# Designed miniproteins, single chains, continued (4), part 28

Each design is a single chain, and the fold is of that chain. pLDDT is the mean over its residues in the fold that is shown.

## One batch from the design tools (miniprotein)

Design m12944
Fold by ESMFold2-Fast:
Structure m12944 (fold): chain A 97 residues (1-97)
Amino acid sequence: EKVTVKITAVLHGKDEKELEENRRKIAELLGRVMEKAEELGAKVLDVKLQADRETGSVTGTIVVEGSKRKVEALVEEFKKLAKEIGADEVTVEEVEE
């Protein structure tokens, strides 16, 4: 019943200004998901924010662990927030330990 899930969102920008704006948006998204994880009593195992200037992409990744219901609620919250910021790609992957 305990599951671990990796959730990733990607935003693309045309220039340095959009890259900085996208970093801010992803950081805020990750922060809100981390707050929700704490409220639900789920464990955050890893958080990554990566910016690639060559591709103009900002990638935010969070790995969460908990009961199936708690993790599903976090996945839905992440997807909702990612859609609000106009994320180009959202990926959800179950992590096997």
Scores: mean pLDDT 84

Design m12945
Fold by ESMFold2-Fast:
Structure m12945 (fold): chain A 96 residues (1-96)
Amino acid sequence: EEEDERLVAEYEGISVEELRRIDEAFERAADAVRAGDLEALEELLELAKPSRFGTLIVEGAIAKLRGDEERLAALQEEYRRLAAEVNAWIERRKAE
């Protein structure tokens, strides 16, 4: 939702435009994993750095491509925790 997008950007302290660029990086990261392109993933990591979600997703893609299952699992768990925290924050923000 447009309102949820705005609230996620507010939570991360970035602009909606930056959040949208990071969302595009998610799709490019998936393509880079399929292509085995670590260099593309490292470039996407720089773009994603302003966002905690973006950083976790790109680092997860790098871990997946490297076959580092332990790191991938840890990053996926951190992402789930962050998502739950942000969802709770959004619900509180909307209730105010």
Scores: mean pLDDT 78

Design m12946
Fold by ESMFold2-Fast:
Structure m12946 (fold): chain A 85 residues (1-85)
Amino acid sequence: MAERGRELAREALREGQRGVDAARQGDYELGARLGEEGVRLGLEAMKVPEAVLEGTAGVIAGIGAQIEARLVALKQGKEPPKEAL
């Protein structure tokens, strides 16, 4: 379990960071999707005690990507992306 948790946490952080970058480059739809994936993977990693801190970082990165995507969409006059469900 520990190895899986750490892998999910690393993937969550990576996806969240990619989401922020995509949104800032104007691809707010990709930014939102990557942010949602980052949150999902981070929450899954947090189910493993050894990966809670790293998983939390992934969730924060994913949320940041979703916020950035919404701001970019608004600046472009588009409807903001839906919340991760």
Scores: mean pLDDT 80

Design m12947
Fold by ESMFold2-Fast:
Structure m12947 (fold): chain A 78 residues (1-78)
Amino acid sequence: SDKAEKAINDNAFAAGNAYADALAAGKSDAEALKVAADTMQKKGDDNAKALEAQGDSDSADKVRSASDTATQNMLNQA
């Protein structure tokens, strides 16, 4: 759904910004990926819970799945 797509895109931008900010602060690539993964996981959970509270469990499940996959991919590269 459009709500899930928007949340997934917003989470990706937030994680990307967290990664870039961590690198700018002098963190290693591995440390920056862990910061990005933490941001993705937290925003993914928060947005999924917000969608569940609206009764949109299908969108929440899509957000959780996308967030979990992205988080795992970042941690595997760290």
Scores: mean pLDDT 88

Design m12948
Fold by ESMFold2-Fast:
Structure m12948 (fold): chain A 88 residues (1-88)
Amino acid sequence: MLPQSFYTLAEEARKLSELSLEYAKQGDIEKAKKNAEEALKIKRLIEERLLPLAKKSGNEEAIREVEGLLEEIEKKVKETEKIIKEQE
């Protein structure tokens, strides 16, 4: 079982990555960058602290859930960065 802190961080990271993409599409480059940076900070915390816990548990479903979230955040942030670069 993943700790409650994972689900809290996951929800926050998803929201921040979604906001970064939304702001980028609206042309608000400053807010897009800020939200993308915050999403990546949470992504790093999950990679460093929660992914090792999932791997230690031996639960393949938990590992897949964590890895899937990390890929989702990375994909949205990369899309945000692409849009920002096209606006600069």
Scores: mean pLDDT 83

Design m12949
Fold by ESMFold2-Fast:
Structure m12949 (fold): chain A 108 residues (1-108)
Amino acid sequence: MEEEAKKKYEELKPAAEEKFNSLDIPEIYRKEILDKTEELKKSDLSIEEVEAEFARLWLKLHIEAAAEGLSEKTLENIRLAVYYALGEVYASKGYYEKATRLYQFVLS
């Protein structure tokens, strides 16, 4: 039920946000993820277009981080940060079940 999904979202959000803030990633990647998150929260894009934008962001950041020789752990942290960000956009558009699933991945 949508009400149960929203309640679970509200329950997990503080822990997921704390996890996102604790992730050891270069500041430039954190800033790019946060900027894209705020842009997409304010956009009239469909959920499919939002998912495509985050897929493009992940590919860009993964390529850049790998080219810089960042560790596998840092690459995983960037992936978790992107999942948290997508979850935030899902929730902003009322897709609480999708947001909750991404927060569970972030917290695992």
Scores: mean pLDDT 86

Design m12950
Fold by ESMFold2-Fast:
Structure m12950 (fold): chain A 87 residues (1-87)
Amino acid sequence: NPLDSLTREELGQALDHMIRLLEAGIALAKSLGMDEAAAQLEALLARVQQLKAQLDAGADIQELARQFLAVAQEAQAVIDALNEKLA
């Protein structure tokens, strides 16, 4: 099953990518004075960093992937709200 072939390395790369996107989003939100959005993104960053620590500690990749998808969905909602305010 291709969906079950997710590796720890691939999940680690996805988490690292998300960390960079969230850091960029936080910097942008702060530069725009969007303190609430910045705080929401900082909370999501802390969650992704915790998932990365759990991955490095040998936690189950399928469980971490489910948690990562939940964080990604929440991050997208914050980004969508920022885009609406920039219009």
Scores: mean pLDDT 82

Design m12951
Fold by ESMFold2-Fast:
Structure m12951 (fold): chain A 94 residues (1-94)
Amino acid sequence: MEELKKEFEELAKELLELMKKLGVPEERIKEVERLLKDFLENASEEQLKEAVKILKNAVETLKKLLEDKSASQADKDNMARILFADIKKFKEEV
């Protein structure tokens, strides 16, 4: 459990930093941070395992988008909004 919590916290921090670099509004970043913190405080071990997998995928996706020089700012904004919606939905479903 403790290792899963640490991994989740590290991935959450990286996700939030990537969202800032993509130009996601601070209001949305704060909402995501609150959702992630809330989830961490209430999640079971099984829920944390699934959340870590989802966060790893989200972080990798955003990192690749930031490294893609061909991606427009509109593409980056759209991807950030989709990922935010997915994270919010995940918290509601799990």
Scores: mean pLDDT 74

Design m12952
Fold by ESMFold2-Fast:
Structure m12952 (fold): chain A 66 residues (1-66)
Amino acid sequence: VPESLRALAERLDFRLSTEEPEPGAVLSPQQETLLKRIALLLGPEVAEELRARLLEDPSVLDRLEL
């Protein structure tokens, strides 16, 4: 099994089970909690998309009322 595939699988699991901090990018504890819950309920891909959108437009959460 290639290390790339293993790293990807662990990264996906990490996002689902624990937070994935990015250097230079930080969210409030409330937003991090919401993102974690979304990853658990809707999936890690949805959480990743929302994270990117939130960093660019923080009002996204307000519009979604999440």
Scores: mean pLDDT 61

Design m12953
Fold by ESMFold2-Fast:
Structure m12953 (fold): chain A 105 residues (1-105)
Amino acid sequence: MELEKTAEELRRAIREGDTAALERYFTELLKLITESENPQEALDMFEELLRELGATRDPALWAALLRTVRRNEELINKLIEIAKKENRNDLVSTLLGLKGLAFIE
C-alpha cells in the first residue's frame, strides 16, 4: 500500500519534471524497500522507476537522482545488499553505477 503510493507519486514527479518531489519520494521509496517483507516485488518496482527516469533523458531529474543517492548512501548500500541476497545481479550493477556517478565531482 504505502510502497505503491510512494511509487505513483515518484512516477508523477518524473512525468512533471519535479526535482524536489523526486528527491522526497525517491528517499521515501528507498526506506520502504529496505523495510519490505517482499523484497523481490519492491526491487521490481524500483527497477521500473529507474527505467522510467532514464527514459526521460532529463538532466535535471538525473541530477536530482544523483543528489538523492549521495544524501542516502547508507540506504543505497542496504538496497545493494538486499539486491545481492535476491540474486538481482543486473540491479546490483545498476546501483553500484549510480553510486559511482553520484560521488564523481
Scores: mean pLDDT 83

Design m12954
Fold by ESMFold2-Fast:
Structure m12954 (fold): chain A 68 residues (1-68)
Amino acid sequence: SALDEMEALKAELERAVAERAPVEELARIKAQMIELMTQNPDNEEIKAIANEGVDLYDAYRAEAAARA
């Protein structure tokens, strides 16, 4: 289901954060989450998970910028 796919993408994002992956990899995963949310506009659960993924990405990107 789309929800299962979103949960899998969130898990991939969390793994990428834990492994200190390049910001570009997290950006790719985030883009897939946003696309899935766009394809399921009336699904509040998918939207909530996508928003959590965006927050994770924004925090990771900010941390990477602070180290530069």
Scores: mean pLDDT 85

Design m12955
Fold by ESMFold2-Fast:
Structure m12955 (fold): chain A 111 residues (1-111)
Amino acid sequence: VEEAKKLLERVKKVVEYLLKLADRTPASQWSPEAQRLRELLREMLKNIDKALEALDNGDYETALKYVQKALEIAREILELAERMRSTILSDIFKYIIEQLEKAKELVEKAV
């Protein structure tokens, strides 16, 4: 379970960094896709935080639920990145999805 927590913390840091970069751009210059990306990044961060809290409390069923929600959001972000033709974002979110799927496997094994 400690390994799952490390994977989620790693993903959290990447998402926080992307959100900070997004927040530096004036809102008036945001495309609809960029605004949607910002919303999805915030929602993903919330689900990762809830998963980490559940793991700290030994509530592996709740942790699994929130990891699954974070995965669904990450897949939606990947589709957005492809529409935006952002190779960098697409590569980052393919990596994030792999890390989240690994975290999910580890949490499932603990349930």
Scores: mean pLDDT 84

Design m12956
Fold by ESMFold2-Fast:
Structure m12956 (fold): chain A 119 residues (1-119)
Amino acid sequence: MSEEEKKKKILEIAEKALEVARQFLDGMRALNVPEDLLAEVEASLKELEERYKRIKEMFEKGYPVSRLINELIDAINELIQKIVSVASKAKRVDVQNLAQKTIDELEKLLSELEKIRKE
């Protein structure tokens, strides 16, 4: 894969991570979780959106693939930790199941990033 193709793939993975985070928020809304937990999920999504904007700016400024990958890996890992925290606070099996499904999807994206990194 070329460096340009790698950078485009990283942006595609970042967009998928945002979609996964949005689906988690929508799922939490559908489960009628307490407003304080919902607010924590909304804040986490906003932080991921801000990280995505930074990654996009780095891409536009010609930053190397390694910098883009590291920034996105850090952003996804931070999101996973926040999802784990919210699920733990909720103490509900339905929320834990939604959180686990979301984490599994995010871990697949991390695996794709690791494959790009090794090329």
Scores: mean pLDDT 88

Design m12957
Fold by ESMFold2-Fast:
Structure m12957 (fold): chain A 62 residues (1-62)
Amino acid sequence: MRKEYFERLVEESMRVIKAAVNYVFDPEAGKKELDKAVEEYNRVAEEVKEKDPEFYDRYHAK
């Protein structure tokens, strides 16, 4: 269970990083992609927090 949460959070974090890099090179086009990546990350983070709040806090603290 925690392995799945970690993998999903890492995957979404990588998408945000990639979108942020694109945003730096093309602000107008990259903003849409970045906003979507952040929204998807927040959806996954909320799901993890709902299912295992202790793991969510530990993941962000460590």
Scores: mean pLDDT 74

Design m12958
Fold by ESMFold2-Fast:
Formats: C-alpha cells, sequence, structure tokens
Structure m12958 (fold): chain A 65 residues (1-65)
C-alpha cells in the first residue's frame, strides 16, 4: 500500500522527516501512476515505486539550497 511505501521511504531517506506525510504520499502515488503508465508490471510496481521515489527525493533534497 502507499502507507507502507511512505514508511519505507522515511527509513531510506531520513532527511524526508521535514516533509509532511501528505506530500510524501502524493509524490509516491505520482511515481506509481507514472510507472504504471510506462508499463511496469504490477508485480514489480511496489519495488520500482520505492526505488524511484527514494532516488527522486534524495536528488530533490540534495538540490535544496
Amino acid sequence: SIDELVLQVRKEVPESASLPESTLRDEIEAVAAALTAFGVPKELLPKRTLEWAVTLLREDLKRVV
């Protein structure tokens, strides 16, 4: 579920503690929707969503000046 992905993203990216849960949820849902549209198989979707959400969030937080 998205709630489980939110918890996992928080574990992988501790810096995300500054972000509201609603913001993380929206970002994760957007990533999942994009991956689904791109044809990622449903069986791989949770793993791919987590990997991409973590990658994008790390890059975004690294670029905040």
Scores: mean pLDDT 78

Design m12959
Fold by ESMFold2-Fast:
Structure m12959 (fold): chain A 102 residues (1-102)
Amino acid sequence: MENLKKLVEELKRLIDEAVAAGKPPHIVILFEDEITEESVEKNIELSREATENATGPPRVEFISDKPLLTPEQRETFLEVLRHLAEALKDEERIAGLDAGVA
């Protein structure tokens, strides 16, 4: 699904922007039967709002109207989660480098 790939790309961008701004990314993925461009925009808005109101550690959550995720939805969730983990590792590495120079 082209829109599902676009959703992943936009969520990865939001994670990178939040980490660069020193904010803990709080990503919310709304899984519906069909991912439309409207669904992508709604997901980005939900994730931006969750990140702006974040008071805890970085996280990725999903919301689904069905009790089980499809294999494609599960892979999407895991891909976003992996990207968050890698973005956080890069930030810690930069902070560690500064401490190592002092």
Scores: mean pLDDT 73

Design m12960
Fold by ESMFold2-Fast:
Formats: structure tokens, sequence, C-alpha cells
Structure m12960 (fold): chain A 96 residues (1-96)
């Protein structure tokens, strides 16, 4: 699906450009949740979410990311998660 591949590429570019570990760690949690939710209904889309989660996991440490997010960290989280949430929306619509 060229639209899903374009959204995946946008998500990967946002991850590569990201500088805030807290934003990346929160995006990782969302991508793992989406991969689990689509595992049975759309394994191909679930695999794409797992790829995004693995790319974040390869570059972040598990050191202290807890606490409130700054507006800059929230904006970066939105840039990373927006294309993935759009992928989830399109995949869910295809099941109708």
Amino acid sequence: DPELEALLAEARAAIAAATNDKALRNALALFRMLADRFADSDPAVAARFQELADEILARVSDEDYNGPMTPEELAELERITRPALEMARLAAERLR
C-alpha cells in the first residue's frame, strides 16, 4: 500500500530527526500498543508498527525519562506519532 509506506517513511524520518529521549520513549510505548492491537486483524500493519518500535529501542536508553513533558518534547512526540496514528486509522477503516 503506497499510502501506508509513505506514512511509514514519514514516521521513520521523524524518529531519525528526534532529539528528545522522553518523546521517543513515549512513542515507543504507543507503537508497541498499536502493533499488539493489529497483530490479529492486520499482521502486515502490526509488523510496520513493530519496526518503528524497534528503531526507537535501538537508539534510546532506559535511564530516567519519567516526569512531565515540555512543550518541545510534546511537539516532537506529535511529529513521531501522527503518521503512525494515521496508519492505524487507515488500517481500521479497511476492516469496515
Scores: mean pLDDT 81

Design m12961
Fold by ESMFold2-Fast:
Order: sequence, then structure tokens, then C-alpha cells
Structure m12961 (fold): chain A 102 residues (1-102)
Amino acid sequence: AQAVADAIAQAHLDAMREAAELLKAGTLSEEKVAELEKALTERIWRLAGFSEAEIEEAKASEEKRKEAQARVEEWVAANREAFEAAAARYRPELVELQKEME
């Protein structure tokens, strides 16, 4: 559980770094933000153990997407300690990036 929680925290940090670089370049648009959020969501699904078939179903159907999100939320709740530990570990880097984006 901890390794997956750390990987998800790293995925979020990577996405925030990409957004910060695009913001500095003046190329961060609403469309690009949506693209980054979609890519991050797909990475989280893979890290949470979703198959490529399940990911494609979630991408094609709003109903399946809601089911996928509920499954992720249940998995996070079941592994809350691991996610809290990951958040504490990655918080300093996230705070530094957030200051750079202001």
C-alpha cells in the first residue's frame, strides 16, 4: 500500500511541476489544465491496479468513470495511513512548487 501511495503522490507532484513550467512559459491554458488532469487521473487508475480495459471503459462512459472514482475512493479510505504518510513526505516539495506558481 505505501509504495502505491508514494507513487500516486509522486504522480501528483510531477503533474504540478509540469503545470508550473507551462505557467512560467505562458502556455498554461484551461485546455492544457484539463489535459494534465485527465493524464493524472489515468495514471492514478493504473497505480490503483486498474486494467487497461477498465481504464478504456472509464474513459468511454461517464457511468463507468463514476464507478472507477468510487473504487479509487474506497481504496484510498482503506489505505488512509499510507496516503497520509505519503502526503507528509511530499508536502515540502508541493509547498515549494505552489510558491513558485504564485
Scores: mean pLDDT 77

Design m12962
Fold by ESMFold2-Fast:
Structure m12962 (fold): chain A 110 residues (1-110)
Amino acid sequence: DPALIEKIKSAIEELEELLEKARKATSAEEALEILEKAYEIVYPLLRELEEAGVISVEEAIGLILRLLGDLLNVRLAAERGRTEEAIAEAIRALESLLEKLKEYLEKLEA
């Protein structure tokens, strides 16, 4: 599906930009905003991947729940003034999402 491949490529590019911003972030609030933007990109894409049969319902739900957990962890770190922890957690979450989207792209281009 060429349209789905282009959506994944677009999401990867946007997440790579967010990862660069996270690496330059100086506040926990910036890290939280970056990860919230990643959620807005990834959530609808995971639903489309599930509907297209590229991933299972269980995999889609698992990734969404993990991302929501990562968002909660970054929010709690931000509320506690733990800037370094919030930024590190956001970077880890973005790297994990990028790796997963690149795996899906490789499968669809095969």
Scores: mean pLDDT 89

Design m12963
Fold by ESMFold2-Fast:
Structure m12963 (fold): chain A 93 residues (1-93)
Amino acid sequence: MSNAQRIADQGLDRSATNMARTNPDGLVDYVEWASQGSGNSVNSAARIVRGAARSGGLSRDQARRSRDLIERARDQGDPDVVQSTIDALERNI
């Protein structure tokens, strides 16, 4: 993973924390939509929901729904990003 990608991931995690705080249901809806797109969309959605899960802003049901959506899109995303996202979501379940 490049240094530029790592910096971008940190920015996405901050945005995810804000989304989890203001509209966690809208965050899950975004993940559902993005998981049906390209691999870049899947990776972005996974990073956003991973940040939200790590901030503790997701309910058990929101974390479970997000986990199932990311697992369905697993083959389209980066394996390390997807797995770290699933691990973070499972800690909230």
Scores: mean pLDDT 70

Design m12964
Fold by ESMFold2-Fast:
Structure m12964 (fold): chain A 62 residues (1-62)
Amino acid sequence: EPTPEERRRLAFALQLALKEDLITEEEAASLRGQARTLREAAALARQMGKPEVARLFEAFAG
């Protein structure tokens, strides 16, 4: 179960990716529905062919 801090970091990273036009709203919705952690979000982003977004999530994971 992810911590509240990790959930907040994931939400922030998703908002940043949307602001920078790195993902679409549809891609963001898919990530929000399937990923509970930054690691899960990074793995899903790579599956979507978005390695830059995966790197962003990995950076926020620390």
Scores: mean pLDDT 82

Design m12965
Fold by ESMFold2-Fast:
Structure m12965 (fold): chain A 76 residues (1-76)
Amino acid sequence: DEVEKAIKEALDNARELVSLLVSQGRNDDAQAVDKDVIAQGKKIVDAINKGNYDEALKLANELAEKLRAQLERLRA
């Protein structure tokens, strides 16, 4: 299931980003990431509940890409 794979990718990226931020002592930034992921996750769940799987996939991919970009920026 493409939606499930996209959600897993977003969650994996979120966990890695939060872990990296915490390791750098950036706990406020880590908390902000968790808050954003929860908010975006609610939108993905809402799309799934409405049967809008294309929208859910788009939102999950956008979240995964956003989190990956933040990870790459912190590693640079």
Scores: mean pLDDT 85

Design m12966
Fold by ESMFold2-Fast:
Structure m12966 (fold): chain A 64 residues (1-64)
Amino acid sequence: MVLSREAVERGAVRLVIEGKITVEEANAIGELLRKSDTVSLEELEEVVGKERAELLAELSLQYG
């Protein structure tokens, strides 16, 4: 699965507000997004783990 930068950024902000990821995890996601217009689910899993990557993918579908 490939997710857009804007959708993932919106999802990450939401998950920080909900306390489901840390600010440090959100910053690490931001660094991935600086390298490409898109990010894969596998790249997100390497940064925040599978559970949080799946939450980001679900939220990104709502914002896309």
Scores: mean pLDDT 78

Design m12967
Fold by ESMFold2-Fast:
Structure m12967 (fold): chain A 74 residues (1-74)
Amino acid sequence: MLITDPEQLEKDVDLALAEIRAAVAEISAKNHGKEDYPALAKAYRELADKAEAVGDTELSEQWRKKADEYEKKA
C-alpha cells in the first residue's frame, strides 16, 4: 500500500520547496528592501497553501496574514 508514504513524501517535498522559496525571498527582501516585498508576499502565499495541504491550518493562516502584510507594504 503506497497511499500514506508517497502521499506524505509528496506533500513534505512541496512544503519544503515552498519553505526554501520563502527563505530565499526573505533574504532578498532583507538585502534589497521594499521592491522584493511582492515576491515575498507571493512566496508566503505558496507556503500557506502547502501548509494547508499537509493539514496545518493554523500555520497556513499565519503565513497568509504575513503575505497580506507584505503585499500592503509593497
Scores: mean pLDDT 77

Design m12968
Fold by ESMFold2-Fast:
Structure m12968 (fold): chain A 58 residues (1-58)
Amino acid sequence: DRTRQAREEARRRAEDERLADTVISGVRAGISLERILELMRERLTDEAVRLALERLPL
Protein backbone atom coordinates (compact mmCIF):
# COMPACT_ATOMS: atom_id res chain seq x y z
CA ASP A 1 0.00 0.00 0.00
CA ARG A 2 1.14 3.54 -0.69
CA THR A 3 1.93 5.56 2.47
CA ARG A 4 -0.35 8.47 1.50
CA GLN A 5 -3.35 6.23 0.77
CA ALA A 6 -2.82 4.16 3.92
CA ARG A 7 -2.59 7.33 6.03
CA GLU A 8 -5.83 8.74 4.62
CA GLU A 9 -7.67 5.44 5.11
CA ALA A 10 -6.39 5.18 8.70
CA ARG A 11 -7.53 8.73 9.44
CA ARG A 12 -11.03 8.13 8.02
CA ARG A 13 -11.34 4.84 9.92
CA ALA A 14 -10.22 6.51 13.18
CA GLU A 15 -12.80 9.28 12.73
CA ASP A 16 -15.59 6.76 12.00
CA GLU A 17 -14.57 4.79 15.11
CA ARG A 18 -14.57 7.98 17.22
CA LEU A 19 -18.10 8.80 16.03
CA ALA A 20 -19.24 5.23 16.73
CA ASP A 21 -17.72 5.41 20.24
CA THR A 22 -19.59 8.69 20.86
CA VAL A 23 -22.90 7.02 19.92
CA ILE A 24 -22.11 4.02 22.15
CA SER A 25 -21.18 6.28 25.09
CA GLY A 26 -24.44 8.20 24.70
CA VAL A 27 -26.51 5.02 24.75
CA ARG A 28 -24.64 3.77 27.82
CA ALA A 29 -25.32 7.13 29.50
CA GLY A 30 -29.06 6.49 29.10
CA ILE A 31 -29.87 8.40 25.92
CA SER A 32 -31.90 6.43 23.36
CA LEU A 33 -30.08 5.28 20.21
CA GLU A 34 -32.80 6.88 18.07
CA ARG A 35 -32.33 10.25 19.78
CA ILE A 36 -28.54 10.16 19.44
CA LEU A 37 -28.77 9.28 15.74
CA GLU A 38 -31.22 12.17 15.23
CA LEU A 39 -29.01 14.69 17.07
CA MET A 40 -25.85 13.60 15.25
CA ARG A 41 -27.41 12.84 11.84
CA GLU A 42 -25.48 15.65 10.13
CA ARG A 43 -22.10 14.42 11.44
CA LEU A 44 -22.56 10.63 11.36
CA THR A 45 -21.26 8.68 8.39
CA ASP A 46 -22.94 5.46 7.27
CA GLU A 47 -19.80 3.59 8.39
CA ALA A 48 -19.90 5.15 11.87
CA VAL A 49 -23.58 4.16 12.26
CA ARG A 50 -22.81 0.62 11.07
CA LEU A 51 -19.93 0.29 13.58
CA ALA A 52 -22.10 1.57 16.45
CA LEU A 53 -24.93 -0.85 15.58
CA GLU A 54 -22.49 -3.78 15.35
CA ARG A 55 -21.16 -2.98 18.83
CA LEU A 56 -24.61 -2.17 20.25
CA PRO A 57 -27.14 -4.82 19.15
CA LEU A 58 -29.88 -2.76 20.86
Scores: mean pLDDT 75

Design m12969
Fold by ESMFold2-Fast:
Structure m12969 (fold): chain A 76 residues (1-76)
Amino acid sequence: MVKKVLKVKTKEGKGEEAEKKIREILENTPGVIDFRIIREGDTIIVEIIAESEEAVEAAKKKIAELPEVEEVEEVE
């Protein structure tokens, strides 16, 4: 199992919409075991617990492809 934290920057006013879509992505990504989402306006912190690094990368890729998302950073 792996734990990763992502910091997601959304477009202005799109934080709530992005949070809903991120939640749907994480719920539907195979190998994601658990997650926690913390939103402050247009900044979203996503904590992911997954079976593998591959599962985290799959979720991160889908999040980065959202039209509401400007930037995704891994927090080490």
Scores: mean pLDDT 85

Design m12970
Fold by ESMFold2-Fast:
Structure m12970 (fold): chain A 103 residues (1-103)
Amino acid sequence: SPEEVLARLNEATRGKSPVEALRIVRDFLRELLEKGASKEEMAAAIAHAIRVARDYGLPEDYVEELRKIFEELLKAPDDPETVRELGQKALEVIDKAIEELEK
């Protein structure tokens, strides 16, 4: 459920460094993509990624890109392929942010 996704991510990322919190979100998004998530579950995970990025002071470009993906997902049909494609785009943004933070 979206509530369970949000609760798990909130607990897992609490007190973590920015890089560790993003790695947790990344690994969770990968899990959702592999298991087949609902539109609402994927939206909850991306919303949490935006919150982590904002709270940890990531460059606004990453926050804006994740927000655009989130808005596109909310407007999209509840189609598994579309949810997967948008989730994959969010994962790619997070991977790039992690790579830049590790330099």
Scores: mean pLDDT 83

Design m12971
Fold by ESMFold2-Fast:
Structure m12971 (fold): chain A 70 residues (1-70)
Amino acid sequence: MEEEKKKALEELEKKLEEIERESLRQYLDGMSPEETEALFRKRAEEALKELKKKYPEVEDELSKKLQEML
């Protein structure tokens, strides 16, 4: 269980890092700060939803981690 929790959190952090990099590129290319934040939140929520389906036993921990990142 602890190993699955750690793996799930690491996958979430990795996905959020990729989403953040993509959002930053969009911002640098002229996207507004508001649009960039909305895009990040939307993709982060989609990633969380997918990870909750993959790791249902740690869904609460995944939600808490996302809240800490936002």
Scores: mean pLDDT 78

Design m12972
Fold by ESMFold2-Fast:
Structure m12972 (fold): chain A 97 residues (1-97)
Amino acid sequence: DENEELIRRLLEEAEKVAEMLLKEGKITEKEAEELIELVRRAAEAAVRARETGDEAARLEARRLLAEVLVLITSQFDTEDAAAARAAAEAALAELAA
């Protein structure tokens, strides 16, 4: 349940951020797709890590979520990106515990 909510929340926030940035002309359609794909892969890796307890999967999930966080905070410096950043930070904290 919680894992499904995590995936859905991260993906929804990424889609919102990508759509808003596209409307403002700040990113290309390809960059928007890359952001959404990165978030999807991060969320899937996080779920796999939690379900299996696999150390390699946990490290990969943390790496991908950190990349999402860096991308949002450095490249997408907007209020719309703040929600996606908060979701990524929360996911990283849950994986670290």
Scores: mean pLDDT 68

Design m12973
Fold by ESMFold2-Fast:
Structure m12973 (fold): chain A 76 residues (1-76)
Amino acid sequence: MKITDEEYEKLRELASKLPPAVREEVLGIIDRLKETTDEQEKANLVTALALILIGDPEVPQELADEVVRTALKGGE
């Protein structure tokens, strides 16, 4: 299922706390999550999101975990 408007807004708010270098990439993935109805594409986007967030030492682990968890909630 598509991510909800509430989850989309929460993800954008969380992304606003990210370093500028990764913020644009993360926002692009969030926008794709909002549009996609394909569960495989959603899984791939969430995986890409997690890899970007955990790959940047400037991103707090707790913030990365919260973003990924929020993205995963959109299906139920």
Scores: mean pLDDT 76

Design m12974
Fold by ESMFold2-Fast:
Structure m12974 (fold): chain A 89 residues (1-89)
Amino acid sequence: MPAKEEVLKILERLLKELRERGAPEALIEVVERAIKEVEKAETVSEMREVVVRFAREAQALAEAHGDEESAALVARTAAEMMTVLAEAM
């Protein structure tokens, strides 16, 4: 599977899970922005930069809201995406 399509599927899965558990709207917006940025990325390196920025912003928001479950889900999702991108490099 192309790395970009796999990363997008991972982000869409995260978005669905966060919505189902009632995560903060600010966190939902960060995930939606990451999806749009990944769609526009032309290289694996650009996708890695998006994932790194996404993980940092999403973790900060989850921590600010005391949402340990969303923070853990974001961390696992970021690790999964980084593994996909490492295989593509």
Scores: mean pLDDT 84

Design m12975
Fold by ESMFold2-Fast:
Structure m12975 (fold): chain A 65 residues (1-65)
Amino acid sequence: SQELDVDGTDRSVAQALLRILEEQRDQLPPEGQRYLEQAKRRYAAGDYQGAIEYAIKAMELLERS
């Protein structure tokens, strides 16, 4: 769905990051997989900023893998 508010960007960013992390799940260390699970929980709760924060932490670990 298209959003017409400022939170629409956060939702789209969270979706994109979660998609990348799920595609690369096998390359994530255990700590990165835990951050991905936290990001997914936050996203499911509608906390898109929290989802982005945990997704970024997982992405940092992915880049080091």
Scores: mean pLDDT 78

Design m12976
Fold by ESMFold2-Fast:
Structure m12976 (fold): chain A 108 residues (1-108)
Amino acid sequence: GGLDELQQALADTAAALPADATVRIRRTTDGVYFEITFTVDGVTVTLYFAPGTGRYLLTLSDSGLTPSQIQSRNLVLLQGQIPMDSIADIPAVAVQAVEQAKAHVQSL
């Protein structure tokens, strides 16, 4: 398990996302995240997706801040959680989180 399974889940997630979206593994003091950056209606946003829990947090900019710092500075556009049972669920759940984030930005 561990990092190799997360790297495979990252690759599968990247393949399922639009070609203009970027995804990388980011390690922070808060934990390990998939950092997903994409554009919706001319707005560039970053989604921090926690592959261990299905929790996600959306912000307007790739500022290099941790999720906890984004929350403490009131920079959260959207946050939520999609339940997951296993590592195999990560690509589909991460894509679903991105779709929820896109819908939210389009509603603003």
Scores: mean pLDDT 81

